# Designed miniproteins, single chains, continued (2): the designs that were tried, part 54

Each design is a single chain, and the fold is of that chain. pLDDT is the mean over its residues in the fold that is shown.

## One batch from the design tools (miniprotein)

Design m5975
Fold by ESMFold2-Fast:
Structure m5975 (fold): chain A 116 residues (1-116)
Amino acid sequence: AITLTESGGGTVAEGGSVRLTSKVSGLDFSAHALAWVRQAPGQPLVTVAVISADGSATAYDPAVQGRATISVDYSRSTSYLDLRDLRVEDTAVYYSVVLGTDPPVWGEGTQLTVVA
């Protein structure tokens, strides 16, 4: 079975930076793209970043474009979302997701709170 465990959330000041981490088990990285998705209270899920199965292509939501980097450490089976120049509107639960499975495999999430 594929499992994802997120960490790296917490309370961060506006203008700061954070690295969110997803430890991945049971994933064939050559077969599956990965995404980071966030949900603010009372809001829909938003896909913030996607990385292709081989890591050759990335895509970002306009709200984080230029402030976010998605990456994979294949030796550690770990996905990262680096967020810079944090804004109060970045406050959300962040989930890592394996794409191309049916249903998609989700982690448990990590809470990021950005304070002014």
Scores: mean pLDDT 85

Design m5976
Fold by ESMFold2-Fast:
Order: C-alpha cells, then sequence, then structure tokens
Structure m5976 (fold): chain A 83 residues (1-83)
C-alpha cells in the first residue's frame, strides 16, 4: 500500500481527476481518498494515469459526491498497486 498526496482538480458523481503532488498511480490500482483527519471519503480504481495525473472511477455514488466537495483541495491517496 502506498500513501501519496494529491489534489482533486475535478470530480463528477462517477469519477475524479487527481493531480499527484508526490509519486505516481497505475491503471488498475485500487485507491481511497482521505481528508486531513484520515477519514475515507471516496473509494475507486485508477482508470487512466499519465505522469502525475490520474482519473479514478468510484465504486459508489457517495464516493463521487464526497469527491465533488474536495475539488481544489489536497487529499491523502492510499493506493494498493495492481500486480
Amino acid sequence: MKKLKGKVVEATETEAKIELLDGELKVGDAVALLDENGNVLAVGEVSEAEGNKAVIKFVNEESGKNAQKLVGKEVTVLATPSG
């Protein structure tokens, strides 16, 4: 599991675009987005990755709604690499 810092640049109910401040994500990685208090707000899988940018598709509607509230904010990204 990797712990990264990222910024939510845009979000919909089904996906978010993240700009990573450190490290990289790979397509297929499972990710959780955490607030500054360590609360899990969104869960999904990386659908697109290019350099320090990634698109995460969410597993549920609540994740998307929470991510929309995080647009423009820094989040902790917990990633489980796909083998």
Scores: mean pLDDT 82

Design m5977
Fold by ESMFold2-Fast:
Structure m5977 (fold): chain A 67 residues (1-67)
Amino acid sequence: MEEEIEKLEKEVLELARRLADAGVFQPDTPEALKKRIEEMKKTKSPEEVLAELQRLVDALRRTAEKL
């Protein structure tokens, strides 16, 4: 569980940075997402965090594929 969350978090932040570099997102979006993920880890179960990160990865990948 922890290893899967770590991998998805890295994927979200990498995709967000690439999209910010491409001008699709604001430059501070990766930092905002990192804070949001940290807040989720404090308030949600590991299973809920994993599900939310998977949704974020899927959405960001679809956007990145259009680049």
Scores: mean pLDDT 80

Design m5978
Fold by ESMFold2-Fast:
Structure m5978 (fold): chain A 55 residues (1-55)
Amino acid sequence: DSARVQGVQLANKAIEAFQKGDYETGRKYVQQAGDVLGADEASIEQMWQSVKETA
């Protein structure tokens, strides 16, 4: 539960950073979200693509 909540918060921060044009910070938040959720490299890359589409 705690890990999922933290992952969602980090993903939201990634979307906000991307919307502000801070792609480096956005990528960092996606990596942190993936790490918290125990996601593999492919899933982390898919999260980044989703953030770019959402923003």
Scores: mean pLDDT 80

Design m5979
Fold by ESMFold2-Fast:
Structure m5979 (fold): chain A 67 residues (1-67)
Amino acid sequence: EEQYIKELAELAEKKAREIAEEMGDSPVEIDRFAKAARNSAKYAAYDVHARTPEEAARLGEQAKAEL
């Protein structure tokens, strides 16, 4: 579980950095966007394991919006 959450967070951060870099964002903007995506994915992963389908969908949308 901890490893799964770590992998999701790292993947979200990597994808966010790639997108922001391609868009020509500054290093500060890239870092902020990547951290937001990582945190959203991490919180979504923690809550999905313990929540109803409705909560899982909400957190998934939140994580997707941060990417």
Scores: mean pLDDT 65

Design m5980
Fold by ESMFold2-Fast:
Structure m5980 (fold): chain A 64 residues (1-64)
Amino acid sequence: SMEEIRELFRRMAELGARIVGYLTLSVVYKKEGKEEEAEKYRKKAEELLEELERLEAEREELLA
């Protein structure tokens, strides 16, 4: 349905913004020499990237 497609796109957009945010924080902490914090945010971004890939697969099914 159009509602399912709209909700999926909203979730993907939100996820993309969070990924960029976490990657940015990881870079900032790495520059500050805070290796543990940098790694924490890098891992959070990677987890969200895996979720985004799953949503992209779901999008392809809904639009087929």
Scores: mean pLDDT 86

Design m5981
Fold by ESMFold2-Fast:
Structure m5981 (fold): chain A 81 residues (1-81)
Amino acid sequence: SEAEELRRLLEVTEKTLKKVAEKYPELKEEAERFLAGLREAVAAGDRERLLRLIRQFVSYAVDKGIPADELAEIWVEAREE
């Protein structure tokens, strides 16, 4: 179901944000803010908003100097769990 797909996508994204915050503690507060927004999007059943927030976090992290390839690697690891 769509609800199960959105819940799974939230689970993977939450794991990704947790890994990023553990490796880059300076981003923990903003990662938690993004996670709150992601949870709200899933509660509303809004897949488009969820994906938009994920893209915004990626842009934010890259703008803060996290290598794009490292961010992609963390994402892949979280997705495969």
Scores: mean pLDDT 83

Design m5982
Fold by ESMFold2-Fast:
Structure m5982 (fold): chain A 78 residues (1-78)
Amino acid sequence: MEEAREHLVEAERALQAGKLEEAREHAVRAAELLGLDPEPAREAKTREELLRVLMELSTEFVKEAVDRTVEKRLEKLK
């Protein structure tokens, strides 16, 4: 989870720097770490397409983080 977040941050930095290849590699790794299909990241040819992929991956990361937090609270609070 933490490693997936790091790759998402690095992908965003590479995208801001105009390094599409580097951003794509980090997005692919983030998708793999999250158990998602990395194909959309690999197929992204433009900055706009890659940004969309990063937004989708970030949304899934937040969902997983929230689910984990809720599970821990339910175990404690009953």
Scores: mean pLDDT 75

Design m5983
Fold by ESMFold2-Fast:
Structure m5983 (fold): chain A 65 residues (1-65)
Amino acid sequence: SAVEEARRIVDEVLKELGAPESQRGEALAYVAGGPRPVNEELRKALDERIPEDLRTAALAELQAS
């Protein structure tokens, strides 16, 4: 699913940046249209790696539940 793919990318980005797992919730919230993470490098990497189509599809799946 688009939600599962977005979560996979979030986890991969956190690992690549060496960001703590405590920031996972912020990253997932941001992908779901929530507030920007405090970690600007994390936000930039998420914006770069999660294409708008995938983000839109993930949001649609979350809202349809």
Scores: mean pLDDT 79

Design m5984
Fold by ESMFold2-Fast:
Structure m5984 (fold): chain A 56 residues (1-56)
Amino acid sequence: LSPEQRERALRVIVGLLRRGEVSTDEILEAIKRETGVVPSPEELGELVREALERLA
């Protein structure tokens, strides 16, 4: 992911997490829709962790 794509992905994940329970598949589809890229499982884990830190 480019820095711009990464920031868009993070904003989408934060928005989804604020809504409550969300599946991994829903997060992946939202990232693909927003950035055009499907992150690796490792990248997804890092993005979710950073999004949770932003919510704290």
Scores: mean pLDDT 79

Design m5985
Fold by ESMFold2-Fast:
Structure m5985 (fold): chain A 54 residues (1-54)
Amino acid sequence: MITEEDIVKGLVDLGFSEEEARKIVEEYKKKGMTPEEIAEHLARVLGVPVEAFK
């Protein structure tokens, strides 16, 4: 199961700051997305495999 912390860590590994990564996750949570949906959406937007967030 992909968690919010997995997504934050994946974004940090991709060059985002931890603060920016957490803000990105929070914005998508406000749209009603689950962590799994957020990870899949960000993977598509950033051109990386979803496994980058596992």
Scores: mean pLDDT 82

Design m5986
Fold by ESMFold2-Fast:
Structure m5986 (fold): chain A 58 residues (1-58)
Amino acid sequence: SERALALVEQGERALEAGDVESAERLFLEALAIDPEVAYPRIRAAAEANAEKLLALAA
């Protein structure tokens, strides 16, 4: 969904800024709306930021 995608994009930007807490909140909101769209992008972001997201990448 468009809304879930927008939340994922905001979360990805928060991760790039080092704001892991905001990224987590935004990703959880996206997953609640559309897990099929949100999950693959969140997984890719976690893999790209593994050092920051050790618990989430597991």
Scores: mean pLDDT 77

Design m5987
Fold by ESMFold2-Fast:
Structure m5987 (fold): chain A 55 residues (1-55)
Amino acid sequence: HMVEELKKLFEEIQKLVKEARAALAAGDTERYQELVKKIKELSKKYTELVEKLRA
């Protein structure tokens, strides 16, 4: 259900944040920007699901 979906999204976002930090540390700015864009998209989806759960 939505709670399980939120948990999976949160775990995926955490994984991507870790990878983005590693890319930035390695000087891979292209990879970093791609990961940041994906994190923003997943964060938007997470927020939308939280709002639906509250409604």
Scores: mean pLDDT 82

Design m5988
Fold by ESMFold2-Fast:
Structure m5988 (fold): chain A 58 residues (1-58)
Amino acid sequence: MSAEEKAKAYTAKGLELLTQKRYEEALEAFRKALELDPNNEQAEMGLGLAEGALKDLE
């Protein structure tokens, strides 16, 4: 699997975790996606959403 394919897989996992409200795990998945593909817009947006949700819980 290429780095781009792995980044898409991590992004999809992060989005699934967001829908389950598993924000810390979603954050980790989006970070992995961005390590593989720094220009992945979906992963960047998901990372921001997960960070915002975690701040709202504190």
Scores: mean pLDDT 80

Design m5989
Fold by ESMFold2-Fast:
Structure m5989 (fold): chain A 56 residues (1-56)
Amino acid sequence: MTEEVIRLAEELVRQGESPEVAVARAAQAVYARYGDALSPEELVKAANAALKALEE
């Protein structure tokens, strides 16, 4: 889950998206896949982890 958000965000950044937009889009894509199986807290944690990974 968190790794999927990171990978999608990295791919979007390679396509020219800003890190914040890339993370937001990646989180939305993961949420669409898992739906209500994800808690809001888990989604926020995954987004924060992806943002940190993109900032290096």
Scores: mean pLDDT 77

Design m5990
Fold by ESMFold2-Fast:
Structure m5990 (fold): chain A 97 residues (1-97)
Amino acid sequence: GVEELVRRAEELLRRAEEAIRAGRFEEAIRLLREAIRVALELLNAGDYETAARFAERVIELLEEMLKQEMPEELRLEAEILLGIAGILLGLARLLAS
């Protein structure tokens, strides 16, 4: 249900923030990718406002990570995820209108 998806997204985002703080960027990217998948499930469930909120948080964490020095491959993956999260945010906001 929606409540379980919300709880899962919040835990993934908390773990991603901790991974970024610890310099574990590969783990952070994996967790943020999973958070995007959960936000998409929220969007499909009709919870547009919550999907938008989680997409915004993913964007914030990716932008914070991209300010740090990391391998080029991980930087590229983070930039791709940033683009995907931006599209998701735009779609969620459009559907919430």
Scores: mean pLDDT 91

Design m5991
Fold by ESMFold2-Fast:
Structure m5991 (fold): chain A 86 residues (1-86)
Amino acid sequence: MTLVLTYRNLSVEQLTGQVLRAIGLELDGYDVTIQVDGNTLTITIGGLSQAQVDAYIARAKRLAERGYDVTITRDGDTTTISITFP
């Protein structure tokens, strides 16, 4: 399965933290593509199991409970999670 994570409205500290996390996934052997455009970060992760995707969805739902603007969409084997930071 493929997961596309889009983070919007990131501070410099938040952007740095998410980029380092994405690099960690790449070092762990996942197929990771990282794209930065201003304060927006898009991470594409390939080779995930359903359980791993479900864990990301659960995390996104917890962020929504904390006041983040979260959208989750599915198109076939691709899950897209978009999170806008407050």
Scores: mean pLDDT 83

Design m5992
Fold by ESMFold2-Fast:
Formats: C-alpha cells, structure tokens, sequence
Structure m5992 (fold): chain A 120 residues (1-120)
C-alpha cells in the first residue's frame, strides 16, 4: 500500500545540476530506508544512495559519492536526489525506492522511474 511518485527527469547538459524527487504515499511507519537506484541501458539496476529512517545515516555508491546528495523531508514525505556536476555516464532511469518492513523482513517498493539523459 506504499506508492512513490517521482519527478525531475529530462535532458541535461554535462556539468549541470538537477534534483530528482520521490513523494511517498501510504503507511510511513513501516518504512525503514528510502533511497535511489538507477538502471543504465543494457545494464542491471545499481544502488545510488540511501537514508536509514531510524538513524538518518546516509550511504552512497562510490561512483556518485561527493557529487550526489540524498535527503528526506519528513513534512513533505519526499526523498530527494541532488545530482551535482552531471556526467554523460550518469545517463540512466532513476528509481526512488522505499524499503518496507514486512513479516518476511524488508521489501523494496519502487517508483516507475524517471529518465535522466546527460549530453555533451
């Protein structure tokens, strides 16, 4: 019963900055982690960034550490990915994700994805 609505995709110049957002709807009390994944054409989905909802601790993939910043606004119920100094290699579909506690452990709820294209 948790859904995510994303925004902020498009085509961007190399070196630009963009913020993606994922608005979470449903029972937030069961969410223990929010984050972002991406999938490049012809590749498997890869981890980008996460926030632990209990501690506020953040984690980043090595390829984006220092360029991307994840944040969560509890009042807006929105996870953000602030992407600085975009590179052509950042071209991917970006998915906001929430990890929900179930009787089987953590279940990943994924948004529909937003395409980010970085050009020259």
Amino acid sequence: DITITESGGGTFKEGSSVTLSGKISGDYSRIFKVGWERQKEGEEPEFVASIDMFTGGTSYAPKVAGRFTISYDAAAKTVYLDMRNLQVEDTAVYYPVAVVMTGRGGEVVRGKGVKVTVVK
Scores: mean pLDDT 84

Design m5993
Fold by ESMFold2-Fast:
Structure m5993 (fold): chain A 96 residues (1-96)
Amino acid sequence: STEEETVETLIKSFKEALEKLFEMERQGAPKTPSEERRLAVLQELYETTKRIAEGKVKETLAEYGTILSDEHQEKLQNEAKRLLEEYEEKLKKEAE
C-alpha cells in the first residue's frame, strides 16, 4: 500500500540519518559551513525519530502533512524505537 511505502521510506531515511550522525559525531566538530548545515539536518531527523519513538507519531507526521493508519503508526513507532536503541548502543560502545 501507499502507507506501507511511506513507512518504509521514513524508516530508511531515519536509519541513514542516524548512521551519518554517528559518523559525524566520531569525526568531532563540523569544520565547514556545509558540514554544519548537514549536521543540523541530521539532528532534526534525530529529533523527529525520537518524537516518533516517544509515541508522538500522529502529531509529528501531521507537521509534514503525512497521515497514517493506526497499524502503520504502530509499525513506524516500533521501528523508530529500534533504530534509536541501536544508535544509543553504538554511542555507548564508542564512549567505552
Scores: mean pLDDT 81

Design m5994
Fold by ESMFold2-Fast:
Structure m5994 (fold): chain A 70 residues (1-70)
Amino acid sequence: SVEQQAFEAARKLAEMLAKDPNPLKKKLGEYGLKALKALEEGKLEEAEEYAKKGDEYLKKITEEMRALGE
């Protein structure tokens, strides 16, 4: 139950990000959705690859937010 709720919360967050007009946030959401789909299908290695790609965009978003906050 809690695990299912956490998974659905992550999916909703990724779907929201994938619709964001910011291209970095959109890519983060798209890779998040791909990682979650791979996890659901038991494709652990593929899920790890997509999660790593998402993390690269998360880092870029963090750097962009710092630049905008100056």
Scores: mean pLDDT 81

Design m5995
Fold by ESMFold2-Fast:
Structure m5995 (fold): chain A 63 residues (1-63)
Amino acid sequence: MKKVLLVYGDTEEKTREAGLKLAEEHPEYEVVMLPGYSKEEAEKYAERIEKELNAEVEIVDVR
């Protein structure tokens, strides 16, 4: 089963910095960066990925 970290934040810079750090610290996870996404949008994206890929998804808020 794939493990995915969905990183969302209010700016591209903040989201990218956090996403790159998480990718280095957690190489077993696939890191997906969602700059400008709201919590609701990130949760909907997570539900879609869990269903389509049968993945374990964790959402990380970097706002």
Scores: mean pLDDT 80

Design m5996
Fold by ESMFold2-Fast:
Structure m5996 (fold): chain A 102 residues (1-102)
Amino acid sequence: ASKTLSQKVSGLDFSKATILWYRQKPGSSEKEFVASINPYGATQYNESVKGRWTISRDPAARTAYLNMNNLKPEDTATYYFGVKAPGSDEITWGEGTEVTVT
């Protein structure tokens, strides 16, 4: 199974922002890093998703994507979109999206 998460960004300088995805697994109080893409197109991935998932951005559509191929039961979590603006160390969080893999 596969799933794509998408998030449209408004009111920000999207072209200069770093886009992040985090997840919170059932029973955890902490957000785990999943993937990031910086304004220059450099990507980082958690080892558990590296090679099977892809983070991307469409500056014209002001939309970020997380393409989640080969979903596993261990991927069951609430996924959070985050934006880090230029010159800021704070991440602005979007609403969580629940993903359940059986």
Scores: mean pLDDT 80

Design m5997
Fold by ESMFold2-Fast:
Structure m5997 (fold): chain A 92 residues (1-92)
Amino acid sequence: SKSLADDLGDMLAALQKEGAKVTVNVDGGTLYIEVSGLNVSQIIGFTLQLIGLELEGLGVEVRIEGDTLYVKVSGLSKEEAQAVKDKVEKAK
């Protein structure tokens, strides 16, 4: 799960570099992620990456409204969840 947290943080940072707005809220080992400003191709690509994380053992729930993805990720430690949030914040 530690490497999965790093992978998730990297995915979110990459989306920010492509112009998406990413927000992350932490509740214990659960992340509430909002990604906006994505085109349809980016939504599909990111959703496939999230399915990969679910197959590796994380809980993943995705809701799509327009161009905004609402993602709930569970199964991380509190420290791992905070590290993802910190990485997104530092990616500017």
Scores: mean pLDDT 82

Design m5998
Fold by ESMFold2-Fast:
Structure m5998 (fold): chain A 88 residues (1-88)
Amino acid sequence: TPDQINQQIQQQAQQIAQQRGRQLEQITGKKHTITVDIRYDNDGNPYIIITITNDDGDKITMTFQDVQTMQTTLQTIVDNTRIARQQQ
């Protein structure tokens, strides 16, 4: 059912967000919270809103059409954060 698909998307997105948040914490030494919210477009298709909050209260919000794009983008953020720390 659509509800079961939406629950699977929510669970997958939450797991990815928790894993990437932990990676950011390990790289930066600071708390990072990644929040997942599932919304629906005018056609009833689910989309994913991600909010990353750091320990200083800075927030970035991103929207994704699918879990794969979300996973790839969050991994890129983790990788870029690691590179930036190595260049300091």
Scores: mean pLDDT 83

Design m5999
Fold by ESMFold2-Fast:
Structure m5999 (fold): chain A 57 residues (1-57)
Amino acid sequence: KKEAVLALGKAANEKGLENLSNREIAELLGISQATVSRRIRELGSKAELLQALALEA
């Protein structure tokens, strides 16, 4: 879990979080694209999702 969150953080830093698709985020986290889309809607943004996952890791 922690390794997946670190990989997402690194990808966001290298490519920019806005340039990561929900599909790419889903692959990095090992979850479905639908789950990523739902969590982003609940939290408000990709940045909030990354922050929430970092706090949970």
Scores: mean pLDDT 77

Design m6000
Fold by ESMFold2-Fast:
Order: sequence, then structure tokens, then C-alpha cells
Structure m6000 (fold): chain A 60 residues (1-60)
Amino acid sequence: AQLTAIVAKVTLADGTTEYVAVVRDAAGNVVWISAPQPTEEAARAEAEARGAKVVAIVEE
């Protein structure tokens, strides 16, 4: 079964922006969350390294 992921753009309390990949299994359970990444591309690469297909990019 293919894993899916979203990349979330997160604005922190200090105004900095970070990107986090959230990986889900076929049942929709969160199986892995990346460390905060400085770019959308880096967060996408983290999800893809886990075998997940990025299906959405969301703000917050």
C-alpha cells in the first residue's frame, strides 16, 4: 500500500516559517512526521525518502 503525505507550512510564534511533512498510511493513520525543514522542497524530499507521495501542500 502506498503512503501519502502532506507538506504543512507552519508559521511559528516568533514569525519564522518552517515546513513539516506528515505521512499517513492507507487507513489515514499518521505514521511519521518529519523534523521541521527550511523549505517546501526539503519537506517533500523527506516524505519521498519514506516512500510517501505528496498529495497536498497546506498552510498551517
Scores: mean pLDDT 80

Design m6001
Fold by ESMFold2-Fast:
Structure m6001 (fold): chain A 67 residues (1-67)
Amino acid sequence: SMIKKKLEEIVEKVIEKYKLPEEYREELLKLAEEAYEGFLNIGLDEEIALKWTEMILEGDARYLSKL
């Protein structure tokens, strides 16, 4: 699906940007899916939900990169 591809693209961006281990990909994708669904459930449109999901993943990836 188009949405799954966009979420996978967000995960790929943060893995590359923060040089995260491949082991984090599965958990980051799960987090992206959960965040996106949560934003849709509170009434955000798809475009905004994707942007906010990317912001959440950026924050979590930054945190993980410091561990």
Scores: mean pLDDT 87

Design m6002
Fold by ESMFold2-Fast:
Structure m6002 (fold): chain A 58 residues (1-58)
Amino acid sequence: MMSDEEVAEILNELSKEAKKNNWSDGELAKRIGEALGVDVSPEWSGTDAGVKALLEAT
């Protein structure tokens, strides 16, 4: 889908935004899924889901 570099940049920006706005893990996961074009559920954690999305994008 997109390069590892693009995914890392998106994750970095979303992480900054999450800290600024105190997003929940579910909100962060949703935003990551929207940015990467991956369907996310409230059941997955932001960190683990982001890593898995990276591996699937590669």
Scores: mean pLDDT 62

Design m6003
Fold by ESMFold2-Fast:
Structure m6003 (fold): chain A 64 residues (1-64)
Amino acid sequence: VDPLLVQAETAERLADFYEKQGKYDEAIKYYRLAVEYYRQALGPDHPRVKELEARLKELEEKKK
């Protein structure tokens, strides 16, 4: 088991939890952390990384 993938999945789940509560600052923080771990584990061009980066950008725009 890749410990970076476990960290990424944990951060993503925590981000989703905060997003559902309307806590966008915390959600953005943990989505950024998840993207960082996924990039290290899977590489920056992996579809999963691109998907999360798109979601992160949408949340940052909604916060404005």
Scores: mean pLDDT 82

Design m6004
Fold by ESMFold2-Fast:
Structure m6004 (fold): chain A 69 residues (1-69)
Amino acid sequence: SGLGKYSPEQQEEVDRIVERTRRAEEELREAIKNGDVEKLKEALAEIARNVGELVKINIDVKEEEKKKK
């Protein structure tokens, strides 16, 4: 499992980000359903932030692996 490659702290952070993204996805669906352009933008921005955090965690994991070798 990909999550098994992270430290316990990183795994907990990934789990939190996944849960936040799931909520943002639901908000996105509701915004689309209601035609709420402002909420649509907010939900997309939240998803983009969450993706950025996941990318950073993966970079940190890769850099830590390099330090051990």
Scores: mean pLDDT 77

Design m6005
Fold by ESMFold2-Fast:
Structure m6005 (fold): chain A 85 residues (1-85)
Amino acid sequence: GAREAAEGARKAAEGALASGGPATAQAAAAIGAAGAEFAAEVLGDAEAAARAAEAAAAGAERAGGEKGREGAEEARRGAEAAREA
């Protein structure tokens, strides 16, 4: 459900930060993670949480490195789980 998207998005933000990549990519992942958490916990909207998690994944991918990629994969898994609920 929406919680899986929020959890994945948080991991994307953590991976982006750990990567030491561009600050704009880290910020994009963090904004996506905040959006996914809001959608899951305040709105109860699984699709909104999934889209925010995809945004967090894109930020983590742009941040680069192994940790950025791992975080992006976690966010994508969370988004898929939210849509299959």
Scores: mean pLDDT 86

Design m6006
Fold by ESMFold2-Fast:
Structure m6006 (fold): chain A 86 residues (1-86)
Amino acid sequence: EAKRLAEAARKAAEEGEEAIKEVEKDERLSEEAKKEVVELLRRAKELAEEAARAAEEGRVEEAKRLLREAARLVAEAAEIIEKDLA
């Protein structure tokens, strides 16, 4: 489980980095929404990176907790995007 969890966390961090770049370039979003979304995605990326390290060190429960928090922040970012584009 630890190895799969570390792989999932590393992928989440990479996806977060790409998502930040896409949000910064999206001219459809307001500047306020971009700043808020980028901040949430940066925090989620940092948590995913911490989760990868925790999983690699065998701290599986901590890695799961960090990934759940990262997922929550990604969901918040998605909600802001949806509302701003409505």
Scores: mean pLDDT 84

Design m6007
Fold by ESMFold2-Fast:
Formats: structure tokens, C-alpha cells, sequence
Structure m6007 (fold): chain A 58 residues (1-58)
């Protein structure tokens, strides 16, 4: 995959039980932060969206 959209990480988190959401969030954040294809602004926006989604599950 050339660039993984944030929607793919959201879907991944949604496939897991809520007890695993924090671990899935940490994994997704690490993948986004190390992706050289994303700008710092795109990384910040994607991470914030993932955190907001996980917060809505807990």
C-alpha cells in the first residue's frame, strides 16, 4: 500500500474489542508518525482523528 488512509486505521480499531482500543491507537500512531509520505500536518490531523475516535469508544 503506497499510503494507508486514516480510514483503514479507524476500521482496524473498530474490529477490535474496546479493551484493545488503546493498544490499537498506540500502534496506529506509531505507524503514522514513522510514515515519510505524510507531512507533519497530515500526521497531526490523522493522529487527532484516531484519538477522538478511540475517546468516543471509551
Amino acid sequence: MKKIPVEAYLAFIDMLPPSAAQAALAYAVAQIEKDPRLTPEEKAAAIERLRAHVASLT
Scores: mean pLDDT 75

Design m6008
Fold by ESMFold2-Fast:
Structure m6008 (fold): chain A 83 residues (1-83)
Amino acid sequence: TTTFTVSVSHKAVGVPATLVNTAEASSGAKGFGAAMADDGETATATASVPVEGETTVKTTGTVVRADGSVETYAGPDQKVVAE
């Protein structure tokens, strides 16, 4: 069993904006007898947050494996502004 956790942080300054986060995970596994299937399972979660000003988004991810080992990574910063 694998658990994947994604955290997103942001810092807002100045002008109002809306921040939208979408997370999607997919698996190529289908039920009984379909081992080579693509896009067998997909999970998607979306959250929208109003923010003020120029927003910098930082993304980190953590994967916890069945043996309890943990892998962590971080993505590049993104800027979001209104108008």
Scores: mean pLDDT 45

Design m6009
Fold by ESMFold2-Fast:
Structure m6009 (fold): chain A 95 residues (1-95)
Amino acid sequence: SKAKELEDEGIELFSKKKYEEAIKKFEEALALDPSKAARLYYLIGLAYFKLKKYDKAIEYFEKSKEEAEKNNDEAMVARAEENIEKAKEAKKKAE
């Protein structure tokens, strides 16, 4: 699907440390396939974390957790919670 192609492009950009470009691709993928919101919000959160934009990273991990809870995806909820705590700790050390 076009949404999967955009997600894959975003992941490639992320691997090249082009985090802002990766976020744009993930946002485009989300607009085309909202059913992937839990995963795409998680990927956006990871990219903001790499950019050291910790408040935005926390925001998107929280959105990922909320969508994962709606999907009864306990593994994704746990992953989002772990990354929320990592982002909070990173924010505390940066401030």
Scores: mean pLDDT 91

Design m6010
Fold by ESMFold2-Fast:
Structure m6010 (fold): chain A 58 residues (1-58)
Amino acid sequence: MDELLRRVNEEIERLMREGDEEYERLSKTDPERARRLVSETVGRILLLVGDLIDEILK
C-alpha cells in the first residue's frame, strides 16, 4: 500500500509537470485549448486516484 501511494503521488506530480509545460506552450497560441488541457490533466489524476482507492478496497 505504501508503495502504491508513493507511485501514485509521483505519477500525479509527473502529470501536473507535463500539463504545466504543455499549458505554457498552448496558452501562447490557443488559450482555449490550454484551458481544456487543464481539465484533461485533472481528469487523468482523478482516474489514477480512483484506481488506487479501488485497489485498496479490493
Scores: mean pLDDT 78

